# Designs tried in a protein design run: designed miniproteins, single chains, continued (4). Part 76

Each design is a single chain, and the fold is of that chain. pLDDT is the mean over its residues in the fold that is shown.

## One batch from the design tools (miniprotein)

Design m14629
Fold by ESMFold2-Fast:
Structure m14629 (fold): chain A 76 residues (1-76)
Amino acid sequence: PYPELETDLPGGVGDGERSSVEIARQGLPLLDRAEELIKAGAPDFQVPGGPNVTREQRLQMIEANRKVLEAIIARA
């Protein structure tokens, strides 16, 4: 494979609702697993040199992203 040709094509993601749906379907179980790990007592995420991200904020972001992915799938 050639790295320069492996770069996302301009029409790939923006032109294909099917590609977005496939990504969304793969993303949902990953978000669910991340939420389970956080609820199971995974430690709060700390960014060196950046702001702290609390467990509560991470759960809110996961829920928001899950709704976006579900909406993409529903539109398919």
Scores: mean pLDDT 64

Design m14630
Fold by ESMFold2-Fast:
Structure m14630 (fold): chain A 90 residues (1-90)
Amino acid sequence: MIEESARKAAETLMKLPLEKQKEVLDILISQIRLLAAMVGDPEAGERAIELVERAKKLLESTDPEKQKEGFEALVEALRILHELRRRALA
């Protein structure tokens, strides 16, 4: 269920103009930092942020293979974000 939701969120984000994609990715980094601090799991937060930063670089590429790699990194980052959010609400 989390993986399915993360993949759909990534697909929706990729349909936005590049400028809006960048804004959303910056918001995601801020949310990840806040949630990781709230649940006391900096390691999970750092991993998710690294994946978002990796996605930002790869999705700017004209290489379809790099864009696919960036998309999968974004999906994994969103999966971690969903888990951190669930833990913060507990």
Scores: mean pLDDT 81

Design m14631
Fold by ESMFold2-Fast:
Structure m14631 (fold): chain A 81 residues (1-81)
Amino acid sequence: EVEEAVKKTKELVKRAEEAARRGASPEELGKLIDELNAQASTLDYLAKTGSEEDRKKLEEAKKEALEAAELLAKRAEELVK
């Protein structure tokens, strides 16, 4: 489950970067931001109940998800100006 959560996070981050690069709509970017934030919450929950080593992996994945969400939020902001 931990490895699946980390893998899903990496796939979401990659999808987010692709969407930003190809000029996805603000609506599509907003949906990806919501998915990244939801995934970050899931990773945070797993980190609170997991082993110390799992916690480190989950915290790193959470950081990547939150950074991707922030980049998409900036991109969406630029598109509505």
Scores: mean pLDDT 79

Design m14632
Fold by ESMFold2-Fast:
Order: C-alpha cells, then sequence, then structure tokens
Structure m14632 (fold): chain A 62 residues (1-62)
C-alpha cells in the first residue's frame, strides 16, 4: 500500500520497530493492548499499528 506522506511513512516505520520489539519480548504474539500501545507511541491509528504488527509477525515466519 503506497503512501506519499513522508511523515506518515516515518510513523509507520516507528510502529513496525515497536511491533518487532514487542514480538521479540512476547515470543511472536501481540495482544490488542500491545497494538494500542504501539499506535499511541508511534502516533498512528490502531488499524495502522495492527497492520504493522501483522507484517512483522508474518516476517518472523520466514
Amino acid sequence: IPTEDPELAKRLEKARELARKKLEENDGVLTEKDVEEIAKEAGVSVEEAATAASFEAAERLE
């Protein structure tokens, strides 16, 4: 999903980094609360944080 908003792109990158760290701490599992925390800390929506978390979780299956 292409985005041309550079500020949103930076926030999504932060969300992915936070999701990756939480996945490492929680053995590859994220709860709804973890997704909400990622959204708040990265400054993205809960839907965007959930998408970032899904990408990072899928990458771990490689």
Scores: mean pLDDT 76

Design m14633
Fold by ESMFold2-Fast:
Structure m14633 (fold): chain A 93 residues (1-93)
Amino acid sequence: PPLEPAEPPSEEQKRRLAAGLRELLRAGDLRPERFRELLAEVLGLPSVEELYSPDPKLLERIRVKLLHLYSDPEIAEAYRGLLAAWLARREAA
């Protein structure tokens, strides 16, 4: 087919993201750039800049993979924890 559906993230990618998110929260490393580095690493991207690629096909593939990743309940829970910590830190600043 001319348009292959985006490959869903592997079990290893899901585990790495969930563990990475929990580690960032535990360490108190609430830097948004660290989160972006983790996403790029888990997605196997050559650099963080690929998350902002001008290629609409690449961005759509990244978006679909992220949707699948965030649909995982462990990843969603870890991300919500990190998001809550970011919001609390911003409110305190």
Scores: mean pLDDT 71

Design m14634
Fold by ESMFold2-Fast:
Structure m14634 (fold): chain A 74 residues (1-74)
Amino acid sequence: MAVAEAARATLRATAEAQGLEILSEEVEVDEEAGTATVTALAEGKGVKIKLTVTAKDVDGEPVIVDGSAEILPE
């Protein structure tokens, strides 16, 4: 699905740019809202980071509407 692919691509590009290795990816699709949220656990630079990217389908076009990064304590 275009929104899930856009969210995954954005998350992977962000991790790569930050020098992070993606350990796991999780995709949640909300068909009613036309959104897809990708959450990944990434590791690099001595830290683990939880990355989240949300994309929305706007008239058949995927748009990134939200993103977050949370540093995990271990």
Scores: mean pLDDT 80

Design m14635
Fold by ESMFold2-Fast:
Structure m14635 (fold): chain A 60 residues (1-60)
Amino acid sequence: SKEAAAKAGLEAAKAGEPAGAGAVAYDISQHGDGDLEAARKAAGAKTAEEALEWLKRAAS
């Protein structure tokens, strides 16, 4: 699911492993943030903006 993918992307970003982080960041930027908010809370990011920054860094 998108929520599971976002959580996996955030965990990979925290570890410095870009496992699909770019695709997740793109999907969230286009389609809203409901799944990102749930995954962000589960992964321990303080804000959706912080979570997106982690994903973008990992994708770069």
Scores: mean pLDDT 59

Design m14636
Fold by ESMFold2-Fast:
Structure m14636 (fold): chain A 74 residues (1-74)
Amino acid sequence: SSEIAALNQRMADVAKEAVDKVRELEEQGKALENELGDEGSKKREEYLNQARQYLARASDEIQALQAERAKLAA
């Protein structure tokens, strides 16, 4: 029970960190696009690509934690 609670908390923390980081990157990209026009649009695309990579890693971490939780629940 306590171990399952700890895994649930870790999954929640990973998800929150990923959401917060994606939002940060999206806002940074938008700010650059607004300030630099066409050049900023290219930099925004780089930030969006970083956000996609961050989400992919977070998804993999959550899947691993879900698998660990399933073993404890069985």
Scores: mean pLDDT 85

Design m14637
Fold by ESMFold2-Fast:
Structure m14637 (fold): chain A 91 residues (1-91)
Amino acid sequence: KEKEELETELQNQIQTAEKYEKAGNYLGAGVAYKKAGDIAKKLKNNNLAINLYEKAIENFNKAKELDPDNPYYDQEIEKAQKELEKIKAEV
């Protein structure tokens, strides 16, 4: 049950991120991809988690280009990079 709920939430977050990305809402896309990466990691799908964290970082960088003085983006990029490095060390 919990695994199926996590798999559903993972797909929902990926779809939400893709919709935000198409709409140019790069902050929303980055947050959704990061959440999807966290769920993929919890499901032990490390390759998917890596891909999702990389997409989160890409979208946060795009958001930062639109609002470069906001420290939130650097903080979220650093968090996603740390998770990415941990997972890559395990793969």
Scores: mean pLDDT 85

Design m14638
Fold by ESMFold2-Fast:
Structure m14638 (fold): chain A 63 residues (1-63)
Amino acid sequence: MTLEELLAELAEKYGITPEQVRTALNILLKKPNPTLEEVQRMLAERPEELDARLEYFKKLSEF
């Protein structure tokens, strides 16, 4: 799986664009262009926190 594929899957799950997912992840990880490994680590270690943050960022980005 590539980073682009993971971003697309998350975008579909949360009903947002891959670009919005990338922006949310950049903020959450506090760095631009996070690696696939960093995103997968977050999903493994903090699935509930990541889910809540993506939902929050989706609502924030819609305005």
Scores: mean pLDDT 74

Design m14639
Fold by ESMFold2-Fast:
Structure m14639 (fold): chain A 83 residues (1-83)
Amino acid sequence: SMERIREELAAQAEEIYQNALDNSDKAVELAKKGAPKSEIASYLTAAGIYVSLLRLAGQDELADEAYKRYKEASKKVDEILAK
């Protein structure tokens, strides 16, 4: 069961990676536009979930790259919101 889930996630690793990046970038875009904090937080949460799915899939290199982009986006969001 778990092994099958891991294999299915690994087969989708590139898509999951792209979703992590897209959600990270969207959070920054929304922060720049003055969107509600709850909406910005939802995209950061989604990005974090995709990073975790890459890790679960054993795609450590992609997970590390996605996590780096996620951290940079989170820091950028904090900087924008603090002004």
Scores: mean pLDDT 89

Design m14640
Fold by ESMFold2-Fast:
Structure m14640 (fold): chain A 85 residues (1-85)
Amino acid sequence: SSMEEKAKQLQKEMDKEFKELGEYAGKYYENKDLPIAKEYAKQAREELEEYEKTAKELGEVDPSLKPSLEEEAKKARESLEELEK
């Protein structure tokens, strides 16, 4: 169905966004004492926001995934917030 196709596309988008979040968060951590760290932190936050948005949309398409997606999004946010401290 078109909804199953949408769910697969959203999962693929989440996987990409999570990878990009991790890459920018890693670059932030490695460069924390340098001016460039601000740009990496901004890019990581933008990827986190896209990840949270995609997770919410996937949960609307497949409500059975909602609790898992909400927990994964929460963990991703908390991890980035701890890293930025």
Scores: mean pLDDT 88

Design m14641
Fold by ESMFold2-Fast:
Structure m14641 (fold): chain A 66 residues (1-66)
Amino acid sequence: MIKATVEVRELPGGGVRVTITYEDGKVKEYRGEAGLLMAAVLRAVVPEEKIEWREDGFVAEIELEK
């Protein structure tokens, strides 16, 4: 399984940036409505105990099949 680090950050003016950094060095970024959707999915899938809450969002380490 590939490990990834997820960073979710709320943007001024209403929106979210989600950055997923895979252990192989690949990076994917989602913004705006797509960012909000990804943030909601991550909250639903990632155990609360693995989420590190920040003032403007959260960070988590996840494992993905690929």
Scores: mean pLDDT 75

Design m14642
Fold by ESMFold2-Fast:
Structure m14642 (fold): chain A 99 residues (1-99)
Amino acid sequence: TTVTRLSATVDSLGEAYALLGEQAKSLAVGDVLELDVTINSTNVATGKSSPSLQVRIRATVLSPGVVEVTITVVKSANPALAPGLSGSFTVTVETLIEM
């Protein structure tokens, strides 16, 4: 019944899912975690990092150790990832951490 909101800057979507899963371990059934994520890309030739993707990830605890994850694109440098594009899946917290 609690909604928790966090923000993170990460280098990959997998890092964002791992963070989401670790935070979800402390939540009760029915609780919601929203993570506003900035994903940076690094230019390997120059070593410079810049924001490439912003997403909102929402996890709802369905049962102990099981979450429904919804990811929504907020802003992207890739035109194939339009703002508002969204997807959902159900996953265990352990699997989410290992993604």
Scores: mean pLDDT 79

Design m14643
Fold by ESMFold2-Fast:
Structure m14643 (fold): chain A 101 residues (1-101)
Amino acid sequence: GAMSVEELREKLEELFSEIAKAVKAGDRDTAISLLNEIKELVEKEFKDKYPLYAKQILREIDKVIDLVNAGASEEEILKAIERLAFVFDQALRMYEDELKK
């Protein structure tokens, strides 16, 4: 079945942790693979339910992928991942607040 918002948040926190670990290890192929997994998760589980939030999140994912592919510094990539994680958390919190009303 479709993931709950709570399950999605937990999976994303796990994926972001693994991406940061891969970036710090210089494993850019693993980082790109995990970023694409987040992108697929957003498109499959989130885009149809929350299209405006999904659009913003997908844009931020694409920015991180572009930085990794361009050979940006570890510092720049990690900073972009932090921005992506912040945007995603904000979107999930706003959606949860809408569901509670």
Scores: mean pLDDT 81

Design m14644
Fold by ESMFold2-Fast:
Structure m14644 (fold): chain A 75 residues (1-75)
Amino acid sequence: MTEEQVEQFLADLEAAKALVPSLSPEEQELLLEQLEGLTKFLEANKDTMSEEDLERLLKALEELRAAIEAELAAK
């Protein structure tokens, strides 16, 4: 994974996080399933990127997952 690809991925996760409060519960559940798939993909491909980039991506995914879970718990 290139630095440019990592930055694009982070930007996409940040944009998704901003949309979470406007999503329906069904859309939030679908996004949560997609995030699980992405986390597994990153863990399987951890040797293709720097440890720093991996930590940044995993942190962003965890923050997005936490935001979705908080919205679902509030409903």
Scores: mean pLDDT 79

Design m14645
Fold by ESMFold2-Fast:
Structure m14645 (fold): chain A 61 residues (1-61)
Amino acid sequence: MSVLEKLTPEQRQLLLEALQQKGYEGMTPADIRRLAEETGVSPSTVSAALRELQKLIEEYN
C-alpha cells in the first residue's frame, strides 16, 4: 500500500522539501497541483505521498 514506492528518490525529496517549507496542514489544492506538475505524478498520488511522509515524520520519535 505504499505510494512512496511508486516515486523516485528525487520525487520523494521534492515532496519532503515542500512539507518542510509549508507543513502538511498548510498544503492547499493549488500546492498539490503544482507538486503533481513538478513530479509528473497525479494530484491524488501527491496527496497520498504527502500524507505517508507526514506520518513517517510523526512516527520518528
Scores: mean pLDDT 80

Design m14646
Fold by ESMFold2-Fast:
Structure m14646 (fold): chain A 69 residues (1-69)
Amino acid sequence: MEEEAARRIAEALGISRATARGVLRALQSLGLSPEEAVRLAEEAAREHPGQPASALNLLARRAEERAAA
């Protein structure tokens, strides 16, 4: 389950699978499920196609916003 979610995040954001595992763990620590983490990553990637740094920054902001709610 976690490896599949990390793979999907890596593909969506254009980052390494090792980095994607770290991102997934950070999002799960905020209370997000693996499926929610993947959805947010895919949404961020769509807004910043080919720009992994910008997509990651957007993903982090949206995840924190959801965790604060």
Scores: mean pLDDT 82

Design m14647
Fold by ESMFold2-Fast:
Structure m14647 (fold): chain A 56 residues (1-56)
Amino acid sequence: VQMTVEEAKLAQEQAKEEFNTALRAGASDESIVQAGQAYKAAYSRYSELTGQSLSD
């Protein structure tokens, strides 16, 4: 849980890329759901660390 803002931003960007890659590659529904959940979690963590809301 010890993440810098930069680490959280990178994690969020990587999770987003993995999610988009899974969608474009036609991955299984399970893989897409897992990637989407990882992206959501990383995005929420980044937003909490920066104090920004998801609705921005």
Scores: mean pLDDT 74

Design m14648
Fold by ESMFold2-Fast:
Structure m14648 (fold): chain A 100 residues (1-100)
Amino acid sequence: SAEDLELLEKENTPEARFQLRLARALEELVALDPAEQRALLARAEALRPAELEEVRRAAEAGDPEAVRLLVAHELLRKARAEGLTQEEVLARLEANRAAL
């Protein structure tokens, strides 16, 4: 929520700033067209371990594209842990986009 984002901004720590960037990237991801969401999730799924570490370093350094890709990767990782398919993740993003 906007209130939660304001609280993170008030803390002004490196950890709070990174969490704020992740939250904004998630909001941007939800607002993307379904085709762009699918492309982003496919790119995140294709990341090899060495590429993922490079993306994490870039995201921690503040690269907006790397932050977005890291958020997409974490969504897929959590979905797999819960037994959800990529199609079910896309359906949830579409439902959230309809609420914007």
Scores: mean pLDDT 77

Design m14649
Fold by ESMFold2-Fast:
Structure m14649 (fold): chain A 89 residues (1-89)
Amino acid sequence: SEGEELIARLREAVAAGDEAAFLEAARELEARLRELHEAGRVAEALRYLGEALPLVAEAALRAGLADEATAARVRAMGEEARARAAELE
């Protein structure tokens, strides 16, 4: 699916250290999450958010935009999103 392809692109960008590719994929994912929410596909949106947030935390740490405490909070938000998605499915 489009969301799964965007998550794969985020993972590849993090692995490559490609900040520009990461930001582009993140913007596209943000637009996709809005579309899913507007369509009432909340569980699917939360699942993708849960997969993306650990990648966002890693990218932000590598770019020096977040400390480890901030990254830990973002990862925790991802775990909450994943748990909520499971409850709705």
Scores: mean pLDDT 87

Design m14650
Fold by ESMFold2-Fast:
Parts: sequence; C-alpha cells; structure tokens
Structure m14650 (fold): chain A 98 residues (1-98)
Amino acid sequence: MEEEERRRREAERLVEEALRLLEEARRAGREGDMERAEELLREASELARRAAELDPSLRRRTVELEAAAGLGLMAISVGRGPDEEGGARAVARAFEAV
C-alpha cells in the first residue's frame, strides 16, 4: 500500500521535472544553445520513461512528454545542416510546437 503511494509520488515528481527540463530545453533552443537543448531533451525523455515504469496510469502524459522531447531532438538533428541560419530558425519553430 505505502509502496504504491510512494511510486505514484515519485512518478509525479519525475513528470514535473521532465516538464521543467522541456521548458529549459525550449529556452536553450531559442538562444541557439543546441548542445544544452539536446542534453535537456534527452534527460526529460528518460525521466518520462521512468515515470511510466513507476506508474502506468501516467502513461498518456509520459508518452506526450516523450513525443515532445523526440520531436525536439529530431528538429536539432535536422537543423545541424549546411544552412546554419535556416536550420536554427527551423529548430526554434519546432521548439514552439513542443
């Protein structure tokens, strides 16, 4: 009984931290700090995955967080092309959609 409540609390804490990291990644992306944005997105995705493992009832929310982080990572990967200015603007717009 106490273990279920503990797992639920920990899962909710991980979701809140993942959301905070997504906001920090969005800000870093807008500032052009793509390395930091990538690190923050990877960490947010990992926290969301762990939250889903602890409390499957949060799976809908964690899947949305993982999708948002994945889209951000894909945008960074696509944006690292020979058109640095065009790529940076595309990444910034993708982060607005996250």
Scores: mean pLDDT 74

Design m14651
Fold by ESMFold2-Fast:
Structure m14651 (fold): chain A 59 residues (1-59)
Amino acid sequence: SKEAEAARKAAEEGDSAGAGAAAWEAGQVYNPEFGRRGVEAAAKGDAEKAAEYAELAAS
């Protein structure tokens, strides 16, 4: 999905806030639990984990 792709791109660039925002949007469309977990990971500075949750939400 575009949201999961955006989250991964943000994580590659070290943008945890961007990865979290994209994970939240993926969660709103697909699975809100994973979107919420992605935001929590981003808040802790874990952009890679936020992107993983965006991908899980979209799957």
Scores: mean pLDDT 79

Design m14652
Fold by ESMFold2-Fast:
Structure m14652 (fold): chain A 80 residues (1-80)
Amino acid sequence: MSPLERFKKLLEELKKLIDEAVEKYPDNPEIQAAIREAQEKYLEVLEKIQEHPNDEDVLEEAIKTMEEEIKRLQELLEKA
C-alpha cells in the first residue's frame, strides 16, 4: 500500500470514529474536545500534504499524526 493510500484509509477510519462518537456521546465534553483536536490535526496535515504532495516524509508524518489522533479517540471511547 502506498503512503497516500494508507493515509486515505486512516481518514476513513477517523471519519467512522468521529461519526460513532458524535452519535453515542454528544454530551461528553472530553470526547467532543478530542473530536475538535482530531479535526484540527487533520486540517494541519492536509495543508502540509498540499504544500508537498510528492514528499514521502511529509506523508509519513501525516500518517503518524492521524494514527495518534485515532488512538486517542479510541481510548476515550473505551473509557466512556
Scores: mean pLDDT 80

Design m14653
Fold by ESMFold2-Fast:
Structure m14653 (fold): chain A 90 residues (1-90)
Amino acid sequence: RKLSDEEIAAEITAVAQAVAETVLRNLGAEELVPTVRQAVELYVQGKLTGDEALLKQASELFQQAADELERRGGDPKLVADLRALSKKIA
């Protein structure tokens, strides 16, 4: 009927991590996969618990991933999306 915030968060985490991993591998930035996976997990946990420190850490990791992807000449749309997500979290 309706999903709890925890159920929605779990689905978003799994899908976002899988999509990020695929996109980063295709762009030759596979080494960023652990950073993006950690950022997604921290964001979800921060939202579920209301822990501002986790949200800040997630924001910083998304920004780090975006900066590194841009430095490598990665997809400008993905860089913009990661930066927008980082700013929205912060």
Scores: mean pLDDT 74

Design m14654
Fold by ESMFold2-Fast:
Structure m14654 (fold): chain A 97 residues (1-97)
Amino acid sequence: ELVELLREAAELLREAARRAIAAGDLLTGMRLLAAAEDLDLLAENPDTPVEEKRRILENALEVARDAARRAEERGDRELAELAREAAELIERALELL
């Protein structure tokens, strides 16, 4: 279940990144891609210490929430929704730790 949440969140973050980059927000796109890569690494390494998992998930959550807020400010409904959905999955993943 944790691995599934991590994989789904990573895919939503990648979709959000593609949208951000297409809109010209390269910095947000790069941050979202980096967070997605970190979540994929966690999914591939289930034996990662819980403290490190929490740190990575908390960082990914911050990136997703920041992207959602910025998208809402610009009126990018699709990007805001993708980022919010990713944040919800990351929050659920944190609850499983």
Scores: mean pLDDT 88

Design m14655
Fold by ESMFold2-Fast:
Structure m14655 (fold): chain A 66 residues (1-66)
Amino acid sequence: MLSVDERSLRLLLESQGLPETGERLVEAFRNKDFEKIDELIEELRKQGLDTAASTAEEVKERLLAE
């Protein structure tokens, strides 16, 4: 099951019209693919979605702490 933070991020991106980007981020988090996570965070920042990018960075930091 998705964590609360991962689910919230997916819903946020869906509301911004980017459900595919949200699903790619969730898949990258599940696989602990940090290169893909960083790529997607950069893509979000380029689109001006700073809140979603910051939330994704926080999820990444929690995964790195495991």
Scores: mean pLDDT 76

Design m14656
Fold by ESMFold2-Fast:
Structure m14656 (fold): chain A 104 residues (1-104)
Amino acid sequence: MIEVEKLSEEELKKRFLEVLKRIQELLANNEKLTDEQKKVIVEALEKAKELFEDPRTPLEWKQELVARLERLAKALENGDVEEAVKLAEELGKWSEEKLAELKA
């Protein structure tokens, strides 16, 4: 996790795209998640993407987004559905709050 905080903006962008793709592939192949749980994760990813792509978003928030997505991907890879949904809800709430701060 500490390594993510040392990445350049270009490296963060590459890591962000890589982890998004990994999560999408994990969701497509997951038989344990309900459609409603998948929707929660997808909506959180959409908010995270909007925040990451906003040119006003500080580097620290991009670093936090990548760190949160890596934690979510790991939970999905481990088959920890309950943790994955919780992490997605936290990601969605955090991303929505930060998007609101950018618009204020």
Scores: mean pLDDT 83

Design m14657
Fold by ESMFold2-Fast:
Structure m14657 (fold): chain A 85 residues (1-85)
Amino acid sequence: MEELIEKVREAMDTLLEAAKDLDPVTRGVLEIQMAVALLAVRKGDYEGAAELLEWTAEQVLSTGDPRLEPAAKALREVAEELRKA
């Protein structure tokens, strides 16, 4: 559990760092989505957390900003681990 929470936090930090130059509204939405994903993991809702991380990765990739691609990949990798837990 702690290891999965830490992986979600690391993916979140990677995303927020890559998104720091985005407008404050977009960054705020991403922060809220990541907070909800962390809450889901803490509640044991790994499937819900995985779905939210995958959806967030798709939204990030839809911006077309190549700087966000590594963060989106990290989110998808953590989502896959959550689905296997």
Scores: mean pLDDT 78

Design m14658
Fold by ESMFold2-Fast:
Structure m14658 (fold): chain A 64 residues (1-64)
Amino acid sequence: SRLDELLALLREYRALMQQYLAAAPADRPAIRDQIIAVLERLRALTEDPALRAEIDETIALLRA
């Protein structure tokens, strides 16, 4: 179901964020790319414009 996919992506996002915060600077770009990929998948599953905007803002911050 979409809910099961959403929960799986949220768990993956949380795990990747923990890895990112603990990572050495050299390893951060690869983990950042994985976080962005998870956020893009979350964006595709939602039809809520406010949630999409928040995801887009988060991706922009990660790419900066």
Scores: mean pLDDT 87

Design m14659
Fold by ESMFold2-Fast:
Structure m14659 (fold): chain A 83 residues (1-83)
Amino acid sequence: MVSAETYKKVKEELEKAGITDETVIYIATMYYELTGDLDLAIELAKKILESKNPGETATRVLRALVKGDVEEAEKIVEEAAKA
């Protein structure tokens, strides 16, 4: 579960990058809580939005992160961004 304090911090950084989608911010926050890497969390959010279907990509990434599978989440965004 994502903490409200961590969500607010990640939201502020993503908004500076032009990202305001609440679902993508939530996903990036979950990634940050699992990895401790804010720069990679921002990069993950950008890759989701750059994919052909951001909503489908976001759903797949969220399912991987809920399982704690960071490597699968990273693979999903890399493949989706290249398609």
Scores: mean pLDDT 83

Design m14660
Fold by ESMFold2-Fast:
Structure m14660 (fold): chain A 85 residues (1-85)
Amino acid sequence: DELFEKLKEEALKPIEELTEKALNSKTREEAEKLAKEAVEIGKKIAEEFERLGRELRNPGFYELAKIVLEAAKKAKEKVEEKLKE
């Protein structure tokens, strides 16, 4: 659904921006901090989608929550892998 694709894009944007900043950071500490922020914002967005799914009784929001959580997990893994190199 086009509406859910737009909601997905908007939800993933802050995670993607924080991930890019982490990968371009000058220090390991800053990269780890930004990766943690990406995970934390992802969890908050996912929790909001789960709340909307429950209140509106629409399972599409639960799928959005899963997508956001997976994106946050992948963002953290990508930053951790870059820091090992």
Scores: mean pLDDT 84

Design m14661
Fold by ESMFold2-Fast:
Structure m14661 (fold): chain A 65 residues (1-65)
Amino acid sequence: MEHQKELSREIGDKLRAIGIGYEEGLRVRKGELTKEEAKERVRERTRDLSEEAQELALETLEKMS
């Protein structure tokens, strides 16, 4: 049941990435961070995730900011 374990990890990483992008994007909307500062924070916070998850985080930030 390898497929299920890999899917769960991938989904978990993507959800964490989206959450990070959303949080930092909301900070930009509140005027707490610039979009550039928020992008750097997203890159730092998602550094241990897959490239696909990192892109999802940045895309979420773009949509929320």
Scores: mean pLDDT 79

Design m14662
Fold by ESMFold2-Fast:
Structure m14662 (fold): chain A 76 residues (1-76)
Amino acid sequence: AVYHFVIRLPENALEPLEAKIKSLGGKILDKDVISREDGFTTYALVVELPDDKVPEFEAFVKSLGGEILFKKEIKR
C-alpha cells in the first residue's frame, strides 16, 4: 500500500531510513522537509510499503531515535 508519514528524525538518520525502506521492498514516492529544529528534521514522506512490513518500518524509525507523528494509508 501507499502511506503518508510525518516523521521526526535526528539529523543524519534519513539515509539509513531510506535504505531500510528499500530493504523492505518499498520505495519513497515523495519527500518534503517540513521543519528543522533542535537537531531533528521533520519529513513528510509518501512511501510505498508492503502492508506486513509497516510494523517493522515503525520499529526501525523508533530505533533511529525518530518518531512517527502521522500515518495515513492513501492508496487502495
Scores: mean pLDDT 83

Design m14663
Fold by ESMFold2-Fast:
Structure m14663 (fold): chain A 104 residues (1-104)
Amino acid sequence: MSRAELLVDIIRSQDGSLLLRREGVSLTEEEKELLVELLVEASERYEKGASVEEIALYIAEELKKRGLPVKKGVAIVRAVLSMLGVPQEEIDKAVELARKYLEE
């Protein structure tokens, strides 16, 4: 099983739901499938050497195209980066960058 397949299984499990609950947001089933799509693509980009900031902006751009509220978008960016194993300090900086993009 690839790392991306393992991460997809984690999101579809209770652990993915727990991570999102800590951010104070609930996702619809359609938004959960979007989170899965974004995590798979983000994981592949990260393994190919994309920066944390590039990944955060990629996620923010996709969420903005789909009209998600800023609060949900920020939570999804944080969840994806956390699942990729990004250090908390880098997540906080990348989330702030994504928030600014989503709020424009």
Scores: mean pLDDT 73

